# Designed miniproteins, single chains, part 53

Each design is a single chain, and the fold is of that chain. pLDDT is the mean over its residues in the fold that is shown.

## One batch from the design tools (miniprotein)

Design m1826
Fold by ESMFold2-Fast:
Structure m1826 (fold): chain A 86 residues (1-86)
Amino acid sequence: SREQQIRNAELTVRAAENGVEQGERLYELGLRTGNPELIERAERTFKAAIEQAKNAKEMAEKVGDEELKKRAEEVLERAKKLLERL
């Protein structure tokens, strides 16, 4: 159903948003402690968030949910910007 498709898109957006937050925390900790393994974990986390955000954007577009599409685009741009800083 459309409700299930919207729900799946919403869950995917939230997973991507959580991934960005986790990646930021790992990155900050890595910089603070000089631990390159935490920077590598942040990189993997941001890459996963990018994929989730891309999927969520496509799902939101297919169901015509402009709010979820916008949220997915915002997460995607945020994750890309953070990944570029590595």
Scores: mean pLDDT 88

Design m1827
Fold by ESMFold2-Fast:
Structure m1827 (fold): chain A 65 residues (1-65)
Amino acid sequence: MSTGNKLLDAAIEAIRAVAPEERREDMEKRVIETYKKLLEEGKTESEAVREAVLEGQRLLAELDK
């Protein structure tokens, strides 16, 4: 378990709890890719996690329409 990525871990757990199993892996991957991309662009870890969580929320909202 990672102590530095509590919000990211929580977002992934939320996706696992709500998303259909087939879509869960793709949604988790997109959240993680968003986080990594923002870190590469020089964002802080907190900013990268926040934007990745928002991406996850958007994906879940699209699923639950």
Scores: mean pLDDT 74

Design m1828
Fold by ESMFold2-Fast:
Structure m1828 (fold): chain A 66 residues (1-66)
Amino acid sequence: VDAEAIGAAGRAAIERGGASAEAAMQAVVLKSTGAADEAQIAAVLRRGGASEEAAREAAKTMTAAG
């Protein structure tokens, strides 16, 4: 698991998609624990204010990173 790549993807979700810092951090934690799939990570980012497309792209990147 590449924690640095997962963290970088979380920051990108804030910058590109308008996700809140708390939602991006929650998505990083969920990915790191292995408790969430790509769809669940995208849902967390959308609840944090990201657009559907930005949330999907960020979740895909985070899933690929670790």
Scores: mean pLDDT 70

Design m1829
Fold by ESMFold2-Fast:
Order: sequence, then structure tokens, then C-alpha cells
Structure m1829 (fold): chain A 66 residues (1-66)
Amino acid sequence: SDAEQARQALQARIAAAPADEQPLWQALADRLATEFGLYAQMLKEDPEAAEKVLEEALRALRAEAA
């Protein structure tokens, strides 16, 4: 249930991203796949911490893409 809701939220963010950023969001989703249960729990209990995890991962992915 929580994992399904978190997956839907992540997919919505990917779909809303500009076309040039969609590969970055897709790579983020792939990286989160291994720890998705932890991410889903964090999103439910501490959305601010979950957002920081996404921000840090996106920052790392953008640095790799540059």
C-alpha cells in the first residue's frame, strides 16, 4: 500500500518533468529501486527527509551528466 502510493507519486513526478530531465528522473527511480521500501516508509513518516534524499540523488546524477 505505502510502496504503491510512493511508486505512483514518483511516476507522477517523472511524467511531469521536462523531456530533457526525464532521463535523470528515470535514473533516480532506478537507484531508488534497491531501497524503495525504505524510501516509501520515509515518505510516509518524514516527507522532508524523503525530499532531501531525492534532492541529493538528483544533484549527484546531474553532476554525473555534466
Scores: mean pLDDT 76

Design m1830
Fold by ESMFold2-Fast:
Structure m1830 (fold): chain A 71 residues (1-71)
Amino acid sequence: SPLELSEEEVEINGEKYKAVIASWEAHGRWHTEVSLIKDGKTVAHASAVAETREAAVEEALRKAKEIAEKK
């Protein structure tokens, strides 16, 4: 399966972050890694595995946002 790279802007508590997202299919499941970047620094990194790419991205972003909110 192809490696899919994407980037999006996410907002947490009124602050903007850049989400760098890598997704790939392995062993019959979708894997996603997300890095949240603010002011040139990686402030959170999370990963998830799910049956669909969309579900894996959603779960990884959810985890990364939770980490960023606690700082």
Scores: mean pLDDT 85

Design m1831
Fold by ESMFold2-Fast:
Parts: sequence; C-alpha cells; structure tokens
Structure m1831 (fold): chain A 82 residues (1-82)
Amino acid sequence: MEITLSVTLPSGVVVTITVKREESLGEALRKLVEAAKAHLSDEEKEKLLEFAKTLEKVKVGDFSKEEAEKMLQDAVKLALSL
C-alpha cells in the first residue's frame, strides 16, 4: 500500500512524495531529495542523503501519516542544521 507524505523545505516549498508503507523513512527522505532536486543545493542534497542512512531501519508503515510526515519534516530540519 502506498502513502503520500508532504514536507515543507526551509525555503517554504512544499514537496509531496509517494512511498510504500514497507519502505523506510530513509528511502522516503531519498525520494524527497529527488523530488525537491531543483530546490536544494548540492551541499543540502548531500547532507540529506547522508542523514537518510540513519533512518533505514525506521519503517513508514509503523506510524500514522501525520507522524511519518512530522518525522520526515524533523529529519529534513535536523540534517540541514548540521
């Protein structure tokens, strides 16, 4: 089953991705980077992709849509603040 997640970038751009519930938040973050490619610098893309490695064991389907969106939003904010 697929789930749609929306995340707001620091620039204010809202990016929407579709992930499978069995996929990790790490995979969701990689999909977000690809979808947001035009709105991210090369440095920001690298930081987000490195942070995605820390989320590979966190399954999207273990959470509600709102919880998964919040976790993905928090991950983007944390990764870009490093």
Scores: mean pLDDT 83

Design m1832
Fold by ESMFold2-Fast:
Structure m1832 (fold): chain A 77 residues (1-77)
Amino acid sequence: DREAILQAIEQEIAAELASLPSDEAARAAMPALRVKQIRALHRQGLLSRDDLEEALAVAERSGDDATAATLRELLAE
């Protein structure tokens, strides 16, 4: 389920952000953590091409350029 995979990514990012010392540090780390999490899930074979395309559509709708760029890279490779 595409929604379940995206929710899992969000939950893992939220857990990592909660481990950081401040909200400012969390905001600064967010794009890098999101990219890192997507790459980790893809490497483990937990993301299909369809999942990557769905995540790209969500990232583009939200204006998350860093995540969108990473997803385009993974889809091209």
Scores: mean pLDDT 73

Design m1833
Fold by ESMFold2-Fast:
Structure m1833 (fold): chain A 62 residues (1-62)
Amino acid sequence: MIDEQEVNDAMVTMGQSVASLIEDEKERQKDIEDLKKKLSVSTDPVLIQVYQAMIDQLQQAL
């Protein structure tokens, strides 16, 4: 049987360290998704280009 308490403690310790990195990554992904939604409702080619450039910058920041 797996020691559920040991697994939970290891996940919590690892999760706290990794969660900070994942939260930063998720924030970037959320910004990308928000910009993609703005692209889907925008018809202005200038705004489309600006949003696409922002998405590209956020993706390259990874």
Scores: mean pLDDT 68

Design m1834
Fold by ESMFold2-Fast:
Structure m1834 (fold): chain A 98 residues (1-98)
Amino acid sequence: SRLEKLLEETEDEAIRLLLEAALYVLYAIRGKPLDGLNVEELKEKAEELVKRAAELVHEKLKNGELTEEEIEKIREVLLEVQRLLAEELGVTLPPVKE
């Protein structure tokens, strides 16, 4: 999975938390357990991870430490997560088969 590969390749803590949250949400949507957590626990953990990522990004912004490279990486991760969630939820129905 591209999401799992991005998680392995990133050293940025905020981006890692966002990727882990996305993975947990995807498993919850599929009704599958992950890391010994059931669907409800996955949703709760995903919310905690997103909150922690937001706090880290906010602190970097406040301190003037947020780089253009980090902003672009966050943007790329969020776009990929949005794409995967849209596909999984069937929100976007293409005129041809997926």
Scores: mean pLDDT 72

Design m1835
Fold by ESMFold2-Fast:
Structure m1835 (fold): chain A 94 residues (1-94)
Amino acid sequence: MNKILTDSSSIEEIAEYLAEGSEDEEVKREALVLAAILKHGPLTVREISEITGLSQSTVSRILRKLEELGLVERVGKRYRATENAYKYAHYKKT
């Protein structure tokens, strides 16, 4: 069953949904970074680091991967979720 995520969902709930069934710590970290951007974006690497508790270097590496997948895009120093990311996450903005 597909859960509809909204602005009322926590980043942890969004990340859990995106990483559903995965025991891989890297997939969980990627899901957490994407969740932060979906809920709060556009965000800088520093802001994502502060929200997720991940190091800036880990966040930068994950963001590069998410950009390659077309799930995030860079706007100046900030990263925002693409339309593909919202569709992938079934995320509904209020």
Scores: mean pLDDT 75

Design m1836
Fold by ESMFold2-Fast:
Structure m1836 (fold): chain A 71 residues (1-71)
Amino acid sequence: SKAEELLEKVKKAAEEAVKKAKTKEEKLDAEVAEGMGLIAYGVGKVAKDEEFAIKMLEKALENVKNGLKKA
């Protein structure tokens, strides 16, 4: 599903952000963004609201990408 594909992209982006992190705070920010994506995916699955899961995962992915640009 699109939500599952986005979740995998969030996980990969977060892993890359953690590897590029120069500080513990930057690493924590990447891990928090991944956690938010996982929570949104789980909530969307339970509620059967795939659009919500997709939207939140896209936001999580952008947050991780923005962290990578800042680092």
Scores: mean pLDDT 71

Design m1837
Fold by ESMFold2-Fast:
Structure m1837 (fold): chain A 78 residues (1-78)
Amino acid sequence: MEELKKRSEALLKSIDEAEARDLARNGTLTPEQRELYEMERLIFSPSLDAEQKKRLKALAFKLLDRAFERRKEALALE
């Protein structure tokens, strides 16, 4: 269990570093970036209650919908 905890902590640190990198590069985070990082933190959390699991599903579907919309927009711009 200590090994699993260390892996979770390392992954959460990696997520924090990625968020900080995006913030440093762009000066701010987009709503999509904030939701992506929230989802990743929930995925790698060592415990989730029912509400957190529901939130994770909602974020996953929202990000998927945004990905489809972005690809449609990119194709329309050509």
Scores: mean pLDDT 72

Design m1838
Fold by ESMFold2-Fast:
Structure m1838 (fold): chain A 85 residues (1-85)
Amino acid sequence: MEEAHELFKKAQEAYKAGKNKEALAYLRKALELERDYEIANHELTPEEKAAMDAVANVDLEAIREIAAKHDGEADSMLEFLESLE
């Protein structure tokens, strides 16, 4: 979680700097780490693991759409990430 949190922070900084591609790369890595952390620390069924993998893929597409629609607005990205809690 700590490492994923740092990547989320880097993603926000990148968006503020207008580096949307770099921000999306950090978000992808953060989401992958959070997924792996959940899997490692909780006993998941195969169905739950598959659902988490599906959500991670959809999240990347949704984040890209939000960034495009809101001209790279960091607030929109944060709102989306909060929906994953």
Scores: mean pLDDT 58

Design m1839
Fold by ESMFold2-Fast:
Structure m1839 (fold): chain A 89 residues (1-89)
Amino acid sequence: SAKEEEYQKEIEEILENPSEEAKNATEEEVKKALKEAEKALENYKGKDEIDYLAALSYIDAAKLFFEQKKYGIAYELAKKAIEILKESE
């Protein structure tokens, strides 16, 4: 689906060039964002399965990059997951 392709492209763009705000993210800020994202995922009541699966993929990717100490990428991925879950219909 076009929406799935858009999410994949966004992940690739974040991996290549995270935002200036994300580049300054600390380990503690990433941990907090991941915890918020996981809680938002567990409490998701939206109707869009693609948004749910995308958010799950963003959270999983954020955890992977966090373990690699790539905090900027991890932070932006976690924040995008939260955004998807909060804005999803």
Scores: mean pLDDT 83

Design m1840
Fold by ESMFold2-Fast:
Structure m1840 (fold): chain A 59 residues (1-59)
Amino acid sequence: GGRDMGRQAIRAIRDGDDDRAVDLARQSLQQGNTNGVNMAIRTARSLGHDDTAQRIQSL
């Protein structure tokens, strides 16, 4: 579900897999889970992945 995809996006950010993180965040949004996406954006920014955070925010 969208919640699981949001958690996987956060893990992908921590692993440095930015393209996978954006793809999982998009899938989470398509399933109606905005909370997981917002957490992924905050996690990306806290780790200095500002470009990844902007890509997710622009979905």
Scores: mean pLDDT 79

Design m1841
Fold by ESMFold2-Fast:
Structure m1841 (fold): chain A 82 residues (1-82)
Amino acid sequence: AEEAELQRLLEESAARHIKLMELLGLSQSLLDQLREVAKNREDIPDELAEQIYAEGAASAEENKEEIEKLAEEWRAELAARE
């Protein structure tokens, strides 16, 4: 019974990371590739990871305050669900 709950928590964690990357302003093609990798539960290819870091770093620098606000909102939501 608990294994279904743990699996759901892992899926929520993965969805949260994808949503955060989406909010980081990554290109739609990178987001689509990330979703495909997540669906298949495969390791992220090095080339894809490198592009995510490159685009993510630039967007994180530009949208730092917005990203921090969204992260805080999600932490508050998680705390409220406990």
Scores: mean pLDDT 64

Design m1842
Fold by ESMFold2-Fast:
Structure m1842 (fold): chain A 96 residues (1-96)
Amino acid sequence: EIEKLEEEFIEKARELGALLAELGLGSSAEEAEEAARKIIEKIKKESPTEEEQIEKLKELIEEVEKQVEILKWIKEGKEPTSEEQKKIKEEVEESL
């Protein structure tokens, strides 16, 4: 199960990096993959149980999926419709 979550996280991170590159925000799929792999290594070192590692990976996957959704909306010229989505957009814009 953990190996599948690691692959899913890397895949979602690559999608995020590719979208950032398309928007001219100075990232790439390869850079995002390298960052994701380092995060996975940190989780494995800091989380003593597989259950905790799985939980943290699921949280990160959900966070990356939300960022990908917002960036797709920006790319399509759509505005976020919820307060939570607006907050995520603001946080992404502030980090860029």
Scores: mean pLDDT 74

Design m1843
Fold by ESMFold2-Fast:
Structure m1843 (fold): chain A 84 residues (1-84)
Amino acid sequence: HMEEAEELMKKADELEKQGKYFEASVYYLRAAEHYAQAGDIEKAMEAVRKALESAGKADLTPEEVARLIGRVLRVIGIIEDNIL
């Protein structure tokens, strides 16, 4: 569902502007999941890149890092299932 992915990207961009980098990274990864499910691998990877950039600006706890890694792996799994 492309519209859901676009809404999540806009929400993530808003959170980034507010300095809420961890929350922004979560929303970028949620958008990436929706893009991957829609088969838009280019946009899914762009959303993952934005999530990692946002995460790099955050002072993340080990638990938050683990949660983000889990979501990245989920996006990769969806991509692999759709194109392999």
Scores: mean pLDDT 84

Design m1844
Fold by ESMFold2-Fast:
Structure m1844 (fold): chain A 89 residues (1-89)
Amino acid sequence: TDAEKAEELAREGLRLAEEALKAFQEGDYEKALELADEGLSKAREALSIESASKDAVLRAIGAAIAAIGVRTGAGLALGKPDLGKAPPK
């Protein structure tokens, strides 16, 4: 069912967010950013399902918060050479 799909997406989003945090802690900021983006994508898909259970919604919200945190941290760690310019110099 759509509710079961939301549950699976929420679980996968959380798993990816946890893997992203691990990569961030290991100093692999590029991998952390990639995994966080995937986790956030799965969390958003789960939240888009109207029949999602409260448990799935809460899990997806948790995954999104964790993924956003890792994305922000990894982005800062990788550095931005200039806000309006190409990333590598």
Scores: mean pLDDT 79

Design m1845
Fold by ESMFold2-Fast:
Structure m1845 (fold): chain A 89 residues (1-89)
Amino acid sequence: MEEAIKLVDEAIEAAQAALPSLPSEDALEVDELLGLIRMELGLYKITGVLDLKKIADYLEKIADILEKSGQTETAEKVREVAKKLKELA
């Protein structure tokens, strides 16, 4: 679980660092998805249950937006984290 949280944090940092390089509409969508992931992490601190599949699904959506916006390297990193989370679930 601690490893999964670290992977999620790394993906969040990578996606957040890419926000200034995105078109405004894509940046808004990615920021909204990052907010949803942070909400799931907040719920985990209260409930002790982390929905890894849901977080992975949000990360895959972020990766798709990043790839479409030309942020291919960041998209690949985020997508790899999503895959690892699905393997841990």
Scores: mean pLDDT 85

Design m1846
Fold by ESMFold2-Fast:
Structure m1846 (fold): chain A 57 residues (1-57)
Amino acid sequence: SEETERLLEEIRASLLANSEPSLHPSLDRWMDEVREEMRKAGVPPEVLRDSIALAKG
């Protein structure tokens, strides 16, 4: 859904904003990788938010 895509974009922006520039490429690729794997596994993209929240601690 559009809301889900918006949510993923917001999460990515938050991670980038709270990280050093040197980490930005790694975080961006990690986000893309997780999204792709979740699509392949049939997992809703919303799970990405939960994973990021847990990782952020």
Scores: mean pLDDT 67

Design m1847
Fold by ESMFold2-Fast:
Structure m1847 (fold): chain A 91 residues (1-91)
Amino acid sequence: SALEALRALFARAEAEQREALEAAEEEVLANREEAIEEGRKIIEETEPELLAVSDDEMLLGVAALKKAGALTEEELRTLFALLREQLEAAR
């Protein structure tokens, strides 16, 4: 699932970019509403339809990984592909 892929990206970021991830998570937790809006913008700018299957964990996770510099365009596209699959399965 997309959440499983997101959690795998967090595990990798924790191993490779721990300090940047910890700083990003602190900022996200301090400004949760703004972080949700940032995650929403990241998805909305490319595939707005995917917001229908994007929960708060996904939005916060995307925002935190982006802030940490731990989210490549390829990884973001992989998350979008999995969210698209979840959207199609829900129809």
Scores: mean pLDDT 81

Design m1848
Fold by ESMFold2-Fast:
Structure m1848 (fold): chain A 86 residues (1-86)
Amino acid sequence: MLSLEEIIELAGKLLAEKYKGKKDFLLEEIAKLTLQKEKSSPEDAKGFELMREALIKALEIMGMSRSEIEKKVEEIIKKEEEKKKA
């Protein structure tokens, strides 16, 4: 039986190889998953959080700190929310 942490680590490694050099794309996908989680049922929100953690792990493997990832994701979300108020 794989732990949640082992599943995230494995998924992160696979995503890092698949999306090598596409850090901005992964940041945008994390932002989308964060917004979808807020609008989803509790069961679906858990699935989106697992996918989000796997993408964060992929970016960490690519050399980004978690703090950098979270900051850039917040900036993307803020820009999208500002566009909705226009």
Scores: mean pLDDT 80

Design m1849
Fold by ESMFold2-Fast:
Structure m1849 (fold): chain A 90 residues (1-90)
Amino acid sequence: MKEIEEKKKKLEEGIDLLNKAIDSINNNDPLKAEKYLKKASEILEPVSPEASKLAKKAVDILKQPEVDVNKVKELAQKAIDEAKKKLEEL
């Protein structure tokens, strides 16, 4: 069914964006990481609300004056794990 294919595509796109956010943090580019995290949260909201919420929390931490970059990566990884779990259910 087209609906399952659309959900799968959104989950895969969200996972790709979350991985790009982690790569951006590792390359010391927090502005690029914020863009990827925001886009991932928007794409994942209808298909994995839990993954979207974790990505939003990562954005909130990234905006703090004392940025805990390890916590941002942890939240992005948890969002990937939740999105993968939903992908396995499809």
Scores: mean pLDDT 85

Design m1850
Fold by ESMFold2-Fast:
Structure m1850 (fold): chain A 71 residues (1-71)
Amino acid sequence: VDPEELHQEILLALGRMAISIAVRAVETGKMSLEEARAFIEEMLEQLRKNGASEEVLEELRRLAEERLAEV
């Protein structure tokens, strides 16, 4: 496996996990929708600083919008 591809896959997996956590926090009333969106934006910015591609960031942003629209 290409180390660069593996790095992007790890960042994508971390982003997906963070989105799932935020969605569950909204579902359980532990976080507002606005707080979840802010949390996700901060997470995406950290992923960008850690070398996440724009493709990965766009995928995560779309996933977050889709998941949060369901709660």
Scores: mean pLDDT 85

Design m1851
Fold by ESMFold2-Fast:
Structure m1851 (fold): chain A 90 residues (1-90)
Amino acid sequence: SEVDELIDKVLKELVEKGIITPEQAEALREALRAAKATPRNIKLIKERLLKIENSTPLEREFELGVLHVMLAVATVLKMTDEEMERLIRS
């Protein structure tokens, strides 16, 4: 699907930049699919991770953990696209 292609492209870029590992990329792919993340929210997650490109490994792991919690909450609560966007921007 177009969304799956966008997820693959974004995760590949983040791995190539050394922001996340291939293993972390696979976990994030599953979380994004479970949350039914839209192109807008996928791009916002990409933006958040790009902002921490030059951060420490611990800070990058922390941000990934925060994003995983946000996606899990969006999945469980069946959040709308707008609700998920507000959560990611917080």
Scores: mean pLDDT 88

Design m1852
Fold by ESMFold2-Fast:
Structure m1852 (fold): chain A 67 residues (1-67)
Amino acid sequence: SAEEEKKKYLLLAMEIALEERHKLGEDFEKLSEVIKKKLKEMGVPEELIDEIVKEVVEWLKKELELE
């Protein structure tokens, strides 16, 4: 289903975000652009990319607030 595919892409984007976070620190604008580029290169539908990136960035901000 579309919901299952979105969840799969969200998990992939989270893994990319964690990896790139070590290089980019707290530059969420630059991190968002890197995640978008990688998802596009992996063939994720462009319609889903913006939503996935938004959710991943919001997730990271919450995780960093708890640390």
Scores: mean pLDDT 76

Design m1853
Fold by ESMFold2-Fast:
Structure m1853 (fold): chain A 80 residues (1-80)
Amino acid sequence: SLDDYESDIIDSLGRMAASTIPDEDKRKEFLEKAKTVKSIDELKELIREVLKKEFEEDPDYGELLEKQRKENVESLERSR
């Protein structure tokens, strides 16, 4: 579920993931789908679905996204 800062984290992570998509139309489609996610876990599932090939070819990519998620959450938690 969304709380008062989770939506900011979702937007930030969604924009970060979108930046890895070179095709503008596919990036826009991803961002539209990202607007419908209600939690960070749902966003991770969407990223895995859309960028499945990148996740399957480079497992470290998922770890990088998790690290960025944790850092963003910690930053917002300190400000809330």
Scores: mean pLDDT 67

Design m1854
Fold by ESMFold2-Fast:
Structure m1854 (fold): chain A 96 residues (1-96)
Amino acid sequence: SMEEKHKILLEAIGMILRLIGAELDLESAIEKYKKGEASKQELQDVIKEAEKIIKEAEEIAKKAKEYGFEDLAKQILKQVERLKKLIEEAKKLLKE
């Protein structure tokens, strides 16, 4: 019970850091694309990685909530919503 709780806690904290990293990576990719320093493919690849992290984050948030880490689950989901908005911005830039 306690050992499993510690594992879930570490996974949830690690996911918050991964979501922050994904947001920074996508913001950087958007900026480089706007400056003509990155290709459409490079921006698409960063979007794809961000979407993968979102799916993993939603699963970890669900587990965190099941183990009583409701505030941590809420923080993960808040970061997921921020990243989703940034993905939508990036996708709009890819429209001609």
Scores: mean pLDDT 90

Design m1855
Fold by ESMFold2-Fast:
Structure m1855 (fold): chain A 93 residues (1-93)
Amino acid sequence: MKHVVGISHGTVPDGSTLEELRQAALEEALRNLAVLTGKSVEEVRKWLKEGKVKVEVSIRELGPGLVEVTVTLTLKEGDTLYTAISRVTGRLK
């Protein structure tokens, strides 16, 4: 089995909510997975809705008011395992 990994990073504006941070991390991970697979973001979003993509979310406090959300998306297609990791950081309200 061939394993392809992509890592991406992002930030959200100061005063964002945790839910906005989580959503930004998910959208970045979907974009990353689309690049890795050569498919559109719309196609990988459809696969997510169909349960074909495994989603893992972790939340870390990096310092006072500073939070990092990591979303990991995993997809098996043919003989290839794709792992898209997105780390998005923000200062929360």
Scores: mean pLDDT 86

Design m1856
Fold by ESMFold2-Fast:
Structure m1856 (fold): chain A 68 residues (1-68)
Amino acid sequence: MPFPSKEEVEEVRRMFEERGLDVSGAAGMVTMAKLFGVSQETVVDIAAELAEEGKLTTGNLMKRLRKV
């Protein structure tokens, strides 16, 4: 069961701000990184790609992360 720390959420929030993404999802992205065993940067990169396509949902993010 993943437990995002305040420091992990702040790091992902910073990455989101640098990419122009909505920071409200940062805690969820830390949780996804831990759940799939991938880096936070990998999750942010995939989230940015999906956001540009207008398809950033938890379901689409999970499908993409399963292929990493």
Scores: mean pLDDT 74

Design m1857
Fold by ESMFold2-Fast:
Formats: sequence, structure tokens, C-alpha cells
Structure m1857 (fold): chain A 81 residues (1-81)
Amino acid sequence: MLRVTIVSRDRETIEKAKELFDFERTYEVTDSATGERLYVAEKLVDAPTDPETQSRILAEVEARLKAEGLDVHVAVEPAPP
């Protein structure tokens, strides 16, 4: 399984992304380096953990978020057990 995570400093951006892309949960984190509050949404995707699949999903999510004008950081990584 893969985990898709999006991060933004703007709560409304994350809530909009959650509605558009079916993210399972939103939460807040504090950046340990800067002390800034960040807003996060994440979902699990039943997909192979190979680099090609990770890159494809990352590119698709980034392109769709950019098309909607949403300035977010996107990460795709293997889900921990």
C-alpha cells in the first residue's frame, strides 16, 4: 500500500483538496524545525510500492492540485505495516 500525503499552511486549501481527492483524514501538525502549524490530509492507496507507481501517483495528484490552484506539498511513500 502507498500513503499519499498533502501539506499546506492554509487550512481551507487542505479542506478543498480533501473534498476533491477523497482524502481519508485531515489533521494539524507543528513543524519541528520552524514551529509553524501545518495542515495535512492523507489517504491510503492499494497500489504496488515500486518507484514507478509512486512517481505516477505523485505526478497525477500534483497535476490535479495545480489545475485547481492549490499550493500544497505532495508526498507518496510506502505505508508502514
Scores: mean pLDDT 79

Design m1858
Fold by ESMFold2-Fast:
Structure m1858 (fold): chain A 65 residues (1-65)
Amino acid sequence: IRDQVQAVAARIQQYGLLTADQIAALQAQGISRIAIRAVSTEYINNNYQLTQANIDRAIARVQAA
């Protein structure tokens, strides 16, 4: 879970809001849709910024799902 959330966070930090193609590529690599949604939601809700606190919240959301 943590590794998947961190992989999504790294992509968002590098490229910003993920395109459909980038989401598909992450899913093809075995990253869960739940992890992608959790990090993307934190990014959008924090005005297109990702802090470590937002990443930690995404990990908590995935563990609760």
Scores: mean pLDDT 78

Design m1859
Fold by ESMFold2-Fast:
Structure m1859 (fold): chain A 87 residues (1-87)
Amino acid sequence: SQEELLEVLEELEEELRELAEKYNFSRTQIDALRLMVALAKEEVRRGASAEEVAAGLRAAFDAASTLLSPEQRAAVEELVRRALERL
């Protein structure tokens, strides 16, 4: 359901916020990760399928990851991967 997809994305948003605060991500990096999740949530609200939301989240992660170090990318990728498995 749309509610279940939004719950997964809201959990991802909170986990990314905690990760960013713990490891002192820059404002630009935090804003990029927030945009990534916001775009996925908007697709859910528009009635996108789980497959479309997952594809969009993967694409948005690829864009956001260009702003991250290799270590930061690996940590964010693990959180995104777990969210994708639940979508």
Scores: mean pLDDT 88

Design m1860
Fold by ESMFold2-Fast:
Structure m1860 (fold): chain A 96 residues (1-96)
Amino acid sequence: SMEEIKEKIKEAMKEMSKYEQIALAALYVQFKKPGKSYTEEEAIEEILEVLKELGIDLSEEEVRELFEKLLAGEGISEEELQKLFELELELKKLYE
């Protein structure tokens, strides 16, 4: 269910950096609307909405800067990427 996915994401974010939180929020946005294409501005707006919904207090400026780095493939390690991939698989199990 979406509520179980949301709860799992909230729990995961407690141990995450701001960069990882934004990466996970972007993944959750894709999960809510699979196959939808986003402009960078639309993606940032959806990420901000998700972060506020999850109780994460990040400014639009912080989200924009870190999301631009994420899109450029900067600042994420193989270990962080693996952790996000494993979390995506767990979220897919909860969705259906």
Scores: mean pLDDT 74

